# Designed miniproteins, single chains, continued (5), part 35

Each design is a single chain, and the fold is of that chain. pLDDT is the mean over its residues in the fold that is shown.

## One batch from the design tools (miniprotein)

Design m17194
Fold by ESMFold2-Fast:
Structure m17194 (fold): chain A 99 residues (1-99)
Amino acid sequence: MLSPETKELCKETYDYVMETRRPLLEKLPISEEKFLKDLEELEKLEQLFEEDPEKYALALTNTCASIIIESEINFPENEKAQAAKAKAEEILKEIGIDV
């Protein structure tokens, strides 16, 4: 599916997003409007990834990692956010990232 190089870059991107965004989101929570835009981007990137996995894997990984951390820190009680987190985790597992 994905080249080993692309998988490694995706893993590095996931780790980077999780480490850098966590302290930022704890200090400055995103708005629900921004979160909804991230969900729209996820749906778009899933379709693009099915058409060209190598081209869109990195962008999809970045968006999935962002949704996971945003859902965990800013929207822990929001059912839609928790469903989006679960979906993002499944996508990352398909890419080869342990979450």
Scores: mean pLDDT 85

Design m17195
Fold by ESMFold2-Fast:
Structure m17195 (fold): chain A 94 residues (1-94)
Amino acid sequence: MEFTFVFDGLAEGRAAEKAAREAGDYLGWEVQSERLGENTTKITIKAPADLVESISVEVIRDEKTGYVAVVLTVKLKSGEKLTFIATESEKAAE
């Protein structure tokens, strides 16, 4: 099955791409990223429908530092949860 997420902001998009790529590399799944506009990033993860229960994404912004963290959680039908975290700053996304 395909899980698709859309992220607004360059830092959010870059962090999401990193987290999704780490998940795909670890799990052997296909991950694609597409720019839908100057600041909007679409991430698609292709995962086996019989293995995956859900994929969830949380975006955490630190207003004091300007850093953005993307937390990607994969819940398997076995009950195992895998978490992938990537961070970017707005300055690094320029």
Scores: mean pLDDT 80

Design m17196
Fold by ESMFold2-Fast:
Structure m17196 (fold): chain A 107 residues (1-107)
Amino acid sequence: SMSEKEQYRKLALLAAGIAGALEAIYEWLKERGADEEVIEAVRRAYEAARRLAEKYAEKAGLAEEELEAARERGRRAAEEYIAEEEPEEEAILEGAQLVLASAEALL
C-alpha cells in the first residue's frame, strides 16, 4: 500500500537526518579531544543510522537528492545546537547508545 511506502520514506529521512547530526557531533568531539569511548559510540551510531537510512530509502524508492538534503538538515541542526548549548559528553554518549540500539532493532 501507499501508506507503507510513505512510512519507509519518513523513516529513511529521519534516519538520514540523525546520521547528519551524528556526523557533525563526531567532528566536534574529535576537534575538542573528547573521550575516545564517546567518539567511538557516536561513530557506531552514525554507521547504524546511515545503514538504516539506506535500507529504507531503497524500500521507499527515495531519490538520493532527498536523502542528502535530509542529512544536511540534520548536520546543520546539530552544528547550531553545539554552538549554543555545548552539550555534555555523558549526554551525547547516552543519546548515541539509544540511536545505535534503536537503529539495530530496525535493521
Scores: mean pLDDT 89

Design m17197
Fold by ESMFold2-Fast:
Structure m17197 (fold): chain A 74 residues (1-74)
Amino acid sequence: MEKLTPEQKEALKEFLRRVIRGNKLREQLLKEGKITYTPEELEALKRDAKRLLESAKKLLDDPELLKLLEEAYK
């Protein structure tokens, strides 16, 4: 995979939107007490997010996609 195609960019944007929706659902589920996050899970999630962001910076080279990634993962 040399460079991202327009279709791949669209798929990424859609995926990022799904992540944002998931974050909203998570907040609601947390309030209802249906989801329980342990400190260990949070630590692993943060580590994965860090690595993903760092890799995305090098792989994508697209400032627009980087902004979307940061927003979605935050």
Scores: mean pLDDT 69

Design m17198
Fold by ESMFold2-Fast:
Structure m17198 (fold): chain A 84 residues (1-84)
Amino acid sequence: GKKEAEELGKKLAPEIKEKAEEAESNGEEAVKELQRYVTEQNIRMLALAGILEEQVPKMMEELRKQRDYEGLKIIEEAVEKLKK
């Protein structure tokens, strides 16, 4: 459910952070690939919770604030891929 998806996302955040730091030792490209994967998984969790349309604008606004244009495109592509 909704809470379940949020709890899973929150639980995975520290582990993803640690893996991202390890990937950074192997090159910036590996970090970018992880970022893409993480974003795709988050979009899937939001879709399962039924709050995708509510959370996506919020996530996109945060990415715009951080000038993460690659993340913005990844979110748009992931949402479009899951749309039914």
Scores: mean pLDDT 71

Design m17199
Fold by ESMFold2-Fast:
Structure m17199 (fold): chain A 102 residues (1-102)
Amino acid sequence: QVTQAETYLGAGHMASRLENEEDSLETAKLYYEKSLEAAQTEGNKRLEALSYHRLGEIYEKEKKYVEAASYYNMAADLYKELGLDEESARAKAKAKKAELQA
């Protein structure tokens, strides 16, 4: 069965792809925040890291680079704890790029 966190993550991803809607980014953000809370409750660190990463992407699209960098760094730290070094390095690179734009 699909977990609550996975359901919210999927809903956020779908909402983020509806670029023709004015509130699509706000809707995606809400679902990714719900995914994060559910992942934390479930103890699913992989989904927690992915939810942080997706929130970083939403904040970056909103040109909120300080917040985007913060979320990317949180994702990178969790990926590192999970031994996902490539994902961690990628998230850190996105954080640095966002910091340079801030």
Scores: mean pLDDT 83

Design m17200
Fold by ESMFold2-Fast:
Structure m17200 (fold): chain A 84 residues (1-84)
Amino acid sequence: DEVLEEAEKLLKEIKELLEKMRAAIAAGDMEAAEKAREEMREILKKLEELYKENPTEKLREILLEAEELVGLADLLLAVAKAVS
């Protein structure tokens, strides 16, 4: 399933970017953290388009997980900025 493989690859990239963002926040590098979050949002848009074209239960599960991870990223960045 080529579409499922692509979606899983995009989800993996979001997970890697979240870890990169966490490391940037820990280092006090807000510019790097914001860039990682922006990249996560771009990948989420690609997953949303894949789901629109292929509305399967498995793709919905991947999209939901990606949305939760991006939501967590938004929250972590907002908290980091508020305490800076």
Scores: mean pLDDT 88

Design m17201
Fold by ESMFold2-Fast:
Structure m17201 (fold): chain A 93 residues (1-93)
Amino acid sequence: SSNEKEIKEVVEEIRKLLLEEFKKNGIDPNAPVNTLEEEKELLSKFSKETLEKLIELVKKLMELTKKFPNKEQAEEALKSLEEFLKLLEEALA
């Protein structure tokens, strides 16, 4: 129960940071990002401060996800989070 609440809070923090950067850069938050190249271009427009905060929140979300009772769902979620983390780290470099 406490783990679900922490996950929700971290996801909401990530969502708020993404929405703020989308608004600053004139990006429609409802428009789908369909390619890796589009995602990289979008993240390249983010501030260094926002990228650093997103990296820390994604790492925290990964630790919380490891505690999921469903191992298969946890592994799929972790793979997606690891891919997103790599893109954030590349954008920060």
Scores: mean pLDDT 80

Design m17202
Fold by ESMFold2-Fast:
Structure m17202 (fold): chain A 63 residues (1-63)
Amino acid sequence: STTKNAVISYLRKKYGNQLSDEEINDIAQDTIILAEGFQLDLNDLSKVLPLADTLAKEKLKQK
């Protein structure tokens, strides 16, 4: 989806030196699943990108 590609691009720009491409793709997928579960507007990146940030930071704490 267009939103998943936007999340992947955002995560690569912000965390690409700390997370692998595989980890970024997994976080983007999890972000979309959680956003859909919370019934967020997937076209509203101001709602979706903070969720992606939260998941990326949690992944970094577990490394």
Scores: mean pLDDT 85

Design m17203
Fold by ESMFold2-Fast:
Structure m17203 (fold): chain A 91 residues (1-91)
Amino acid sequence: MEATEELAELGGRRGDALDGGRGREPGRELGEAYGRLAELLGNREAAELLKRGLETGDTSLIKEGLALLEEAATPEQIAAIERELLEEAAK
């Protein structure tokens, strides 16, 4: 069963998270979320800049990534995608 293999991988990650839940890193999660937003907007370069900036703590890269998003998409488009991601997270 394919679901059994996916559950095994998720179970492994959840097992580590359950024991090592102290390793929560909001900056890394935020970088991944913004990276996905940039990819959804079709800005792969912005996604890479945001991921690297948040992983390294380089605010200059984060600002460049956000600037590329603003140039390529309207605030309404960004807000719509952000809302969809929030609804998806609600499960």
Scores: mean pLDDT 57

Design m17204
Fold by ESMFold2-Fast:
Structure m17204 (fold): chain A 92 residues (1-92)
Amino acid sequence: LVETAKTLIGELFSNLQKGKFEKALKLMEKLTELAKQSPDAAATIVKAFYKAGKEKSPAGASYLLFRAIAQDDKNIFKKITDFDLFIASLPP
């Protein structure tokens, strides 16, 4: 499951950088389900997001942009907020 999480994280960041936000939402849902199934997958996901934010990576910047442009769509913004809360609930 760790290897699957790494692949999906890469796909998520790639889709965020390309502005493919619909695909990004589906990948976030898949990552959430993987994290529920495996503590090692959850740790891998948290570590990747923490590093993206800390290193000011293009992927991290794209995620912040995605959150900003989605704020006027209550349904999409709720899904993003739920994902952020989910990531924040996982151990580092």
Scores: mean pLDDT 67

Design m17205
Fold by ESMFold2-Fast:
Structure m17205 (fold): chain A 84 residues (1-84)
Amino acid sequence: MQMSPEQFEAYLAQIEAALRAQDYDTAFALLQDMLENYELSKEDMLAIADVMIDTLAARNNLSDEQVAAMREKSRALIERYAAE
């Protein structure tokens, strides 16, 4: 099933809230629900990665350099596995 932009934003907001609360079990359960019940595009996967990286970076006081490196690695990995 395709996810509406509204449903996608709702899931991202809930994942961000769970990560900010350090409720990793809830964050992973929401991500698993998205992956199992919806067909995610490469762009959707990149958006999820960005929310997770931004939230974890804020929590752990990561530098702009570290955040940029994580985004680049995440994008390369998603592009590699989303090709098929």
Scores: mean pLDDT 74

Design m17206
Fold by ESMFold2-Fast:
Structure m17206 (fold): chain A 92 residues (1-92)
Amino acid sequence: MDELLEKMRAVYKKTLEELARTSDKKEQKEILEKALGEITGLYMEAMKAMDAANASPEERLALQKAMSDVVVPLSRKLAAIRLEIEKERAAG
């Protein structure tokens, strides 16, 4: 389980580094959408692994919290970038 949590955190860290390397808001949007998709996939794999291992409620809650800690910041960044793209489109 810790390996899947570390993979989710690694995707988050990599995403922040990729966002820092580009000023293109459309590229930032694509980076965030891809990262959220990857994290969702890892979460689904982790849930299947937990079901197979008959994991405790505490382990399941830890996974949920780890996903939330990553997804919420990325979703907020995506919402902000989408708003900026809409503003730039409206200004043309």
Scores: mean pLDDT 81

Design m17207
Fold by ESMFold2-Fast:
Structure m17207 (fold): chain A 72 residues (1-72)
Amino acid sequence: MSEEERRRARLESLALARRLAEEAWAEAGGDEEEALRLLKERLEAALPEIAARSPEMAALVRRELELLDAAL
């Protein structure tokens, strides 16, 4: 796997995570706790796809999920 392929996989995973965050915040309508809860649910659902693209990014997402659990 090339460095370029690894970078593209990471960027695609980041784009997915950003989209999920944007959707969660939009649906929460200003409720921060609800936004974090929705983000957690969506990241958990997306984790297998992220892991298939980039195990490195999946490890980072799992760490963020642990922080979201602590924040809720």
Scores: mean pLDDT 79

Design m17208
Fold by ESMFold2-Fast:
Structure m17208 (fold): chain A 82 residues (1-82)
Amino acid sequence: MEEEERKELVERLREEAERLEELADKLEEKGDVLTGVGLKIEAIALRITARWLEEGRMSLEEARRELEAGRRLVEEAEEKLK
């Protein structure tokens, strides 16, 4: 159960990092360079989190908090792009 949850969470972290990178590029195109850079930094953080979670160096709870932070930034970026 926990190992399956870990694998799913690693996948979600990587997917969210990719989404942050896509939104960052769109914001940079619209001239919001600072927000775009911030999203790219968060994407790097989520990729590091996924690696550490995959290696067993991070708890599921900590990784979920990082994923929630990334998702919040995705929601804020999507709102700015409307």
Scores: mean pLDDT 85

Design m17209
Fold by ESMFold2-Fast:
Structure m17209 (fold): chain A 68 residues (1-68)
Amino acid sequence: SKLKELGELVIESSKSVSDEEARELLIRLGEALKAEDKEKAIKEAEKLTEHPNEAAQIAGKGVLEKLK
């Protein structure tokens, strides 16, 4: 599944993020994508777009673009 692959990439990218809150939000998004829960993935991605961490914002926007 492309959603599961995207979720694994998001979780892997979280390992390079030093901001603990941003990392946790990335992990939640990745888990929602791996579960193929599109509604939850959209909600978690929207939370990332509102976070001050630039990597989190980029990941959230990128996922929303692919899901919409």
Scores: mean pLDDT 85

Design m17210
Fold by ESMFold2-Fast:
Order: structure tokens, then sequence, then C-alpha cells
Structure m17210 (fold): chain A 81 residues (1-81)
């Protein structure tokens, strides 16, 4: 439970970071992907804490991680250009 909650919180922080970076670079697509990841990370926190549904929390964490990876790769390419 604690590990799942910590991971979800870390993903939420990273998503906020990527949202800020996407806004600075003017990448609306990366911003939208990062917002989706933030929503999933927040939902994972709720599942882990209020509903104690670890399976759903882990599922949302997995999806958020994938979305954050996509946003990060997109922003990395944008920074090189």
Amino acid sequence: IKEVLERAKQLAERARELIREAEELGDLEAENIAYQALSLARRAIVYATKFKNIDKAQQDIKEAEELLRRAEERLEEKRKA
C-alpha cells in the first residue's frame, strides 16, 4: 500500500513538472498527455487511500507511467529542435 501510494505521488509530481515544461515549449500535445497522466496518478492515490483497491491503483500507475514516458520523449525531441 505505502509503495503504491508513494509511486502515485511521484508520478503526480512528475506530471506537473512535464505540464510546466510543455507550456514553456508551447507543446499542447505533450501538455495534454501530461494532464492525462496527472489525472491517472491522482485517481491511483484515491484508489490506494480511500477505496483500498490496490489493483486499480497499480493499473492507473502503469498507464500514467506510459503516458509520462511519451510526454517526456516528445519534449526531449522538442528541446533538441
Scores: mean pLDDT 83

Design m17211
Fold by ESMFold2-Fast:
Structure m17211 (fold): chain A 74 residues (1-74)
Amino acid sequence: MELSEAQRATLEALVDEAVARLRATENPTVEEIEAIAAELKARLEAAGIVYNPEDPAFRAAEQRLLAVVHEKLS
């Protein structure tokens, strides 16, 4: 199922917060990255947002997070 407009806005806001936290961490450990990812997952689940790989908003969110993680670990 496609995300509602409200769910999409919540997803984007939570991803923006996770990205900002990752960027603010100077030398993040794998444990710190995993903690940020776990918190994001918990907040999405609490908001009733279910993973949908066919939704472009979810795919865009994953790409943003992966880009920052690769930047910090590489």
Scores: mean pLDDT 78

Design m17212
Fold by ESMFold2-Fast:
Structure m17212 (fold): chain A 80 residues (1-80)
Amino acid sequence: SIAEKLAALIEQLRTASAAEAAALLEALIEELRKSKDPVAQQTADSLARILALFKAGRLTKEQVIAALEDLLAVVKAEEA
């Protein structure tokens, strides 16, 4: 599920460097963009905004993780 992919990303980010974190976010965005699922497209849009703010230095890695945890709660509700 999309929720499982987001949960896996969050765990990977806890030990990732900033460069690894950006690459992991980009990889999940690309994967979700290949799906025809509207929830996948909306999740990819949210991840792209978070990534843009992270690359601009507007969010720390810890703030990215917090934003992804909030997004995970929304995605879990939409997939339930």
Scores: mean pLDDT 86

Design m17213
Fold by ESMFold2-Fast:
Structure m17213 (fold): chain A 103 residues (1-103)
Amino acid sequence: MEEISELIRKMEQAALNKDVETAGEYAAKIVKLYVQDLKLPKEVQKLAEKFAEALRNVDIESARKYLTKLVKKMIELGYPVHTIAALALTMMGQIFAIELAKR
């Protein structure tokens, strides 16, 4: 949690400075750590890695696409709605941070 809090602070500073590339890098790192802590199955991890890569490249369209695929895969695997919602909200937050940093 402490590592994620530090990365969130760095992401916020980059977003406030309109440094979209740096904000994207920190957003991607936050998602990777969050997904790793949840110990998700390999299929879901691959989709999260694609999502993180899209964030790092400031590719919002691809990020939204992989988030949608990840949510669908978790539903297919029988994860509880509250678990899926918590993860989806976290990932949407990373997308918003990058959009906020855009000039």
Scores: mean pLDDT 77

Design m17214
Fold by ESMFold2-Fast:
Structure m17214 (fold): chain A 80 residues (1-80)
Amino acid sequence: TPERLEALRAGDEAIEEGAVEAVKRFSGKMTPEEIYEAARKVREAGREAFLQAIAEGKTPEQVRDAAREAMRKALEEIEK
């Protein structure tokens, strides 16, 4: 449905934003390989969260928020 496509787009958009944030945040603090792995981990966390939100019938906004929250937690864990 158009709503499901919008939810998928919202999730993918949020994931890309999170990955970019990871690269910017860790540039100069980690090796390129470590930054790549951090961005990958952030993307995985966001993707799992948004797919679950879609499965639960949540709105595009809720899907985006779920992805953002999961990625925020992943970034916090990487920074420890």
Scores: mean pLDDT 85

Design m17215
Fold by ESMFold2-Fast:
Structure m17215 (fold): chain A 94 residues (1-94)
Amino acid sequence: EEIEKLLSDDPEEQVEAVRSLLENYTPENKEKIIADLKKLLEESKNPRAQVAAGILLLVLENRPDAKEILKELEKSDDPFVQEIARLALEYLEK
C-alpha cells in the first residue's frame, strides 16, 4: 500500500504516496494509517519518510495548529519538505 512507498528511495514516489494517502483515506482505514505512520516515525532512519509521516499525522489527527505548522514548513530550504507541506496545505484548504 501507499505507506510502503513512503520508504522509497525515490522522492517522487514518496510525494505521490503522500498525495494518494491524503486523497484516498477513509474513516475505516484512518486509524490504521495513523498507527502505521507513528510506527514509521519511531522505526525509520529515512529522514524524508519521517518528514512525510509527520506531516501526514498533522493532517490526519485534525490538530488545530496544523495549518500554522505547515505554513512554517512551506518556508523550508529543503525542496522535499516544501513540496509535502504544500500538498498538505492544499488538501486542508479544499
Scores: mean pLDDT 80

Design m17216
Fold by ESMFold2-Fast:
Parts: C-alpha cells; structure tokens; sequence
Structure m17216 (fold): chain A 85 residues (1-85)
C-alpha cells in the first residue's frame, strides 16, 4: 500500500540518519505529510535530510512533493515534507 511504502522510506531514512529522533506520517485526503524530528543544531544537516526524504518519497513511494519546510526548534529542527498521491 502507499502507507507501507511511505513508512518504509521513513524507517530506512531513520536508520541511515542518527540525528532523526522520530518520523510521523499523516494523510488528509490526497495529501501526505511526513514530519521528521531532527536532533541537530546544524541547519545544513536538517536540509540534507529534507532533500533525501523528498527524493525518496518521489522515487520509492511515487508521490509528488509540493513543499519541503525546515522549521527551527529549541533543540533541533522539524523537517516537514508535503506531497500528493
């Protein structure tokens, strides 16, 4: 299923990136939002994770990425990717 593909992308990305604390997925209509909580003070690391997540959602889950946001938090970054199925 699409959710299984999205979850597999998230699980693999988390295994490859020790700075990722958690990944959550939400689906509202045809919109898929994937959020990664990244424990880093380096914005470049957060951006690289966002680029990897966006690319893999397109290549492995067949989604169209519409937005990638990097949001600063006190102890890290939230990386939020919005895509359509």
Amino acid sequence: SLLDKVRAVGDQLKRENPHIRSISVSVIGDTVTVSALVDTHDEKVAREIGEQLSRRLEEEAGLTVTKTEIRPLPDGYAVVVTATS
Scores: mean pLDDT 87

Design m17217
Fold by ESMFold2-Fast:
Structure m17217 (fold): chain A 90 residues (1-90)
Amino acid sequence: VPLPKPLSEEEAKELVELLRRAAEAADAGDVEAAREAGQKLVDFAKEKKLDEATISLVIMHLSILAHHSENPEVAAVLRETVDQLAKIAE
């Protein structure tokens, strides 16, 4: 099985920063920040052509954030982002 193409150091940093923004938005209950971070993650996945394994890791992380979010609208936004990423992974 071929290993997924590794992200560059710069791309990996950008992905980590976007995931951190999503986590901060979820913890704060900030719906607008969660939506912005989610859209940037989807755009990043499309632009960098992230492999299925990397997208699956992002989906897992966002799903955990959605499950632990006390704000149902933030959870809904994170779930919508997961659905968009799943379509890119196919």
Scores: mean pLDDT 81

Design m17218
Fold by ESMFold2-Fast:
Structure m17218 (fold): chain A 67 residues (1-67)
Amino acid sequence: SAQEEEEKILEKVLERIKGAKSRAEVLAEVARVARELGEELFKDVSDEEIEKMVKEVEEKEKELAEE
């Protein structure tokens, strides 16, 4: 069932983010898990693109914190 698949995905994500030190690292691990599971939004995304995306998010968060 869809709920069982969602629970399995959640457990896998939670295991991978145990070592994450920031929101950006959590986002990176979630993106990697989604890619491995064939999620359409991340299906063709490389590790380098995920790292770039994380870096861009960190830079934008820093910019938004500076009014």
Scores: mean pLDDT 67

Design m17219
Fold by ESMFold2-Fast:
Structure m17219 (fold): chain A 96 residues (1-96)
Amino acid sequence: SMEALYERVRALIRAALEDLTEELRAELEAIVAELAPYAEAYLNGTATVEQLEKLLAVGRALLDVAREEGMPEELVARSEAALAELEKKIEEKKKK
């Protein structure tokens, strides 16, 4: 479930901000390792809906935590725009 992935990643980032243990670092690195080829596939136009949905869920978790931690409004707005474009791409692929 994308909702479960969002909640898990949000919890991991929040825990890491309090105390970045080796275990939390390893879990975050595993997520990045899975998502890196999905991000490349997105840029190349070859990503599946499932890959894009995972990118969206993780991106939303990162943005929500960044906003709560006081990320500059300009960077938040830019990130929101990027996620909105990703969401449109998912909808377009689902219609094909």
Scores: mean pLDDT 85

Design m17220
Fold by ESMFold2-Fast:
Structure m17220 (fold): chain A 70 residues (1-70)
Amino acid sequence: SEEEKEKLLESLKRVVDSFIEHIATLTPAQRAAHLAALEAWAKRFSEKYPEYKEEIDALLDRVRAAVAAA
């Protein structure tokens, strides 16, 4: 359903925003683990809903940039 897809995407966006806001409080190992988990989640989501691939890739780019800057 469309509502289900929207809610899943909103959940991913909230997790990404929370991670970026919290990033300075995490160790390098914790940052790497969170990045890996987000990448795995995003991959499964984009495989199931290819129409969101571009938006998901943009979210991952934000996460990767934040990790690199931390």
Scores: mean pLDDT 82

Design m17221
Fold by ESMFold2-Fast:
Structure m17221 (fold): chain A 92 residues (1-92)
Amino acid sequence: SRRVELLERLVALTGLLPDEVLREPEVQEALKRLLASAVREKAPTAETFKAWLRREFGEDFVEEALKAEPLSLEELEELEERVRRLIEKNPP
């Protein structure tokens, strides 16, 4: 599935973001919706991504993420472009 492929790629890309960028409210909002999308699509990386977010942000963050509205295909494509730009500006 194109959506599952985008979700897996996005989850991998978010792991490259520096800690400071991950703490931005708009990025955290996107991460919550990304987890909701991964869980809904039963993406292979969903449980690993959930565990990583729980470790980074805690249980309340994950609970909020699971209640978030999943991203559409268009929103996933827009998020990939945004994440790639953030990585380019903040190389690891």
Scores: mean pLDDT 85

Design m17222
Fold by ESMFold2-Fast:
Structure m17222 (fold): chain A 71 residues (1-71)
Amino acid sequence: SEEIDAEVWVALAEIARGIALSVLPGNEKVEKLLDEHLARATAAARAGNFDEAQAIIHEFLKETDKLEKEA
């Protein structure tokens, strides 16, 4: 069901957040980027908009790559 699918997306978002924070701890830009994008992706998934949730996650990964290159 969409509810179960949304729960899976939430779990994946939390795992991604944990990994990113372990790699770049204390970087406020990365933490804010994580909070903003993962919250948006979670909200989209809960609404059943999985394509939107996936697009937001892709955007987050692209922005994280940019920050890593700037470091």
Scores: mean pLDDT 67

Design m17223
Fold by ESMFold2-Fast:
Structure m17223 (fold): chain A 90 residues (1-90)
Amino acid sequence: MYSLQQVIGIMIDDTVDDIIQNPSQSSYNSSTFGTYIDSMSPMLSQQQLGDLRNQLQRFQDRMIEQGVSQSTIDTVQSTIDRVDQQRQQS
């Protein structure tokens, strides 16, 4: 069986390709993706959150490489920041 972390990784890769290939929908796709990550991150272990953060960083790097808009890149950065905040669980 796939772990929740592996399922999230697959979702990230699929969403990255969709955002890169459909720039006109990038704001919608990045927002929807952020909502999905926000819903899942509280259920993840510290290690899984670290792996997710690294996957999101690779996602952002690919978007920068492909010349995706700064506003979409900023939306992904906000998602990374929320994952980092979840890792700092008080």
Scores: mean pLDDT 72

Design m17224
Fold by ESMFold2-Fast:
Structure m17224 (fold): chain A 91 residues (1-91)
Amino acid sequence: SVVDDIRRATDLADQIRAALLAMDRARLDALLAEAEKHYHDNPILLARLAQIVGDLKAAGRDDAIALLEDALQRYPKLREGFEFWRKIMNV
């Protein structure tokens, strides 16, 4: 259902944020692989990931942003959608 899809995309974004805050590369890679396979074109996930980057910038967490950007090089569909939403949200 649409409601379940929204909830799953939101939950996945929250898990990605937690992995980034913990600098957990292995957990991040597993979550991004799931996002690439099932949510690479999902606007809720992509907008939430762009918002997470904005929040990390405000917090001075350049280390976490670099971790995310490096990991996304392995997930081209997710990376392309994410970069598009970063541009829209100016983050």
Scores: mean pLDDT 90

Design m17225
Fold by ESMFold2-Fast:
Structure m17225 (fold): chain A 69 residues (1-69)
Amino acid sequence: MDPLLEKAKELAAQGDYEGAAKEVQKILEKLGYPPLPLEYLIHAIKQIDLSKIKSPEELVSALLSVPPP
């Protein structure tokens, strides 16, 4: 399991969506995706259920299905 994804899931479960978004941003950077605004990532994380995400690829797919704020 990716340690950044695990950390993001733990933070989201605690209601720390800003912390979760920062860890998600690090995952996207490692995968070579362009930087996304932190506000967008917080919005997207609130719309998806991170507890059901099992891989970085699944995370990207879930984020792409969320419209921007």
Scores: mean pLDDT 78

Design m17226
Fold by ESMFold2-Fast:
Structure m17226 (fold): chain A 80 residues (1-80)
Amino acid sequence: SLGEESATAPIAEAKKLLEEAEEAYKTDYPGKIEKLEKAAKEVKALYQQSLAAGDAKGVAVTGEALKKIEEMLKELKKKE
């Protein structure tokens, strides 16, 4: 169905954004806080899209990715 086709894209995109955020966090990337904040914003949009579509699997995957990025941001901000 059209809904299933739309659901695949948020999951794939959220996984890519999480991988990019983890790499930035791990490699002492200049501006990594800004990069992680941007990734969190984009994953949050995918999470909201999955909620609106009623995609339980998309909600689970995007929600978990968002949580991990937010935890990385919290850890970085502790060093302020």
Scores: mean pLDDT 75

Design m17227
Fold by ESMFold2-Fast:
Structure m17227 (fold): chain A 71 residues (1-71)
Amino acid sequence: SQSDQLVDQGQQLFDQGNYQQSIDQYNQSISLDPNNVRAWYLLSGSLYRLGNTDQGDYYLRQGVRLRRQQS
């Protein structure tokens, strides 16, 4: 899906150290498909890299809750 393609692009940017750009891709992915659990987890990871720990924790919790609902 387009949502999954945005996640993959975000992961590539993250691996390059472009954390802010990765966040932009993950946010766009979530906007297209809020059920894309990978986007929530990876957004959290990028926020942690930028030192935004409270926001990182928030998005991690949302991803965990969403994953539980999809199982």
Scores: mean pLDDT 89

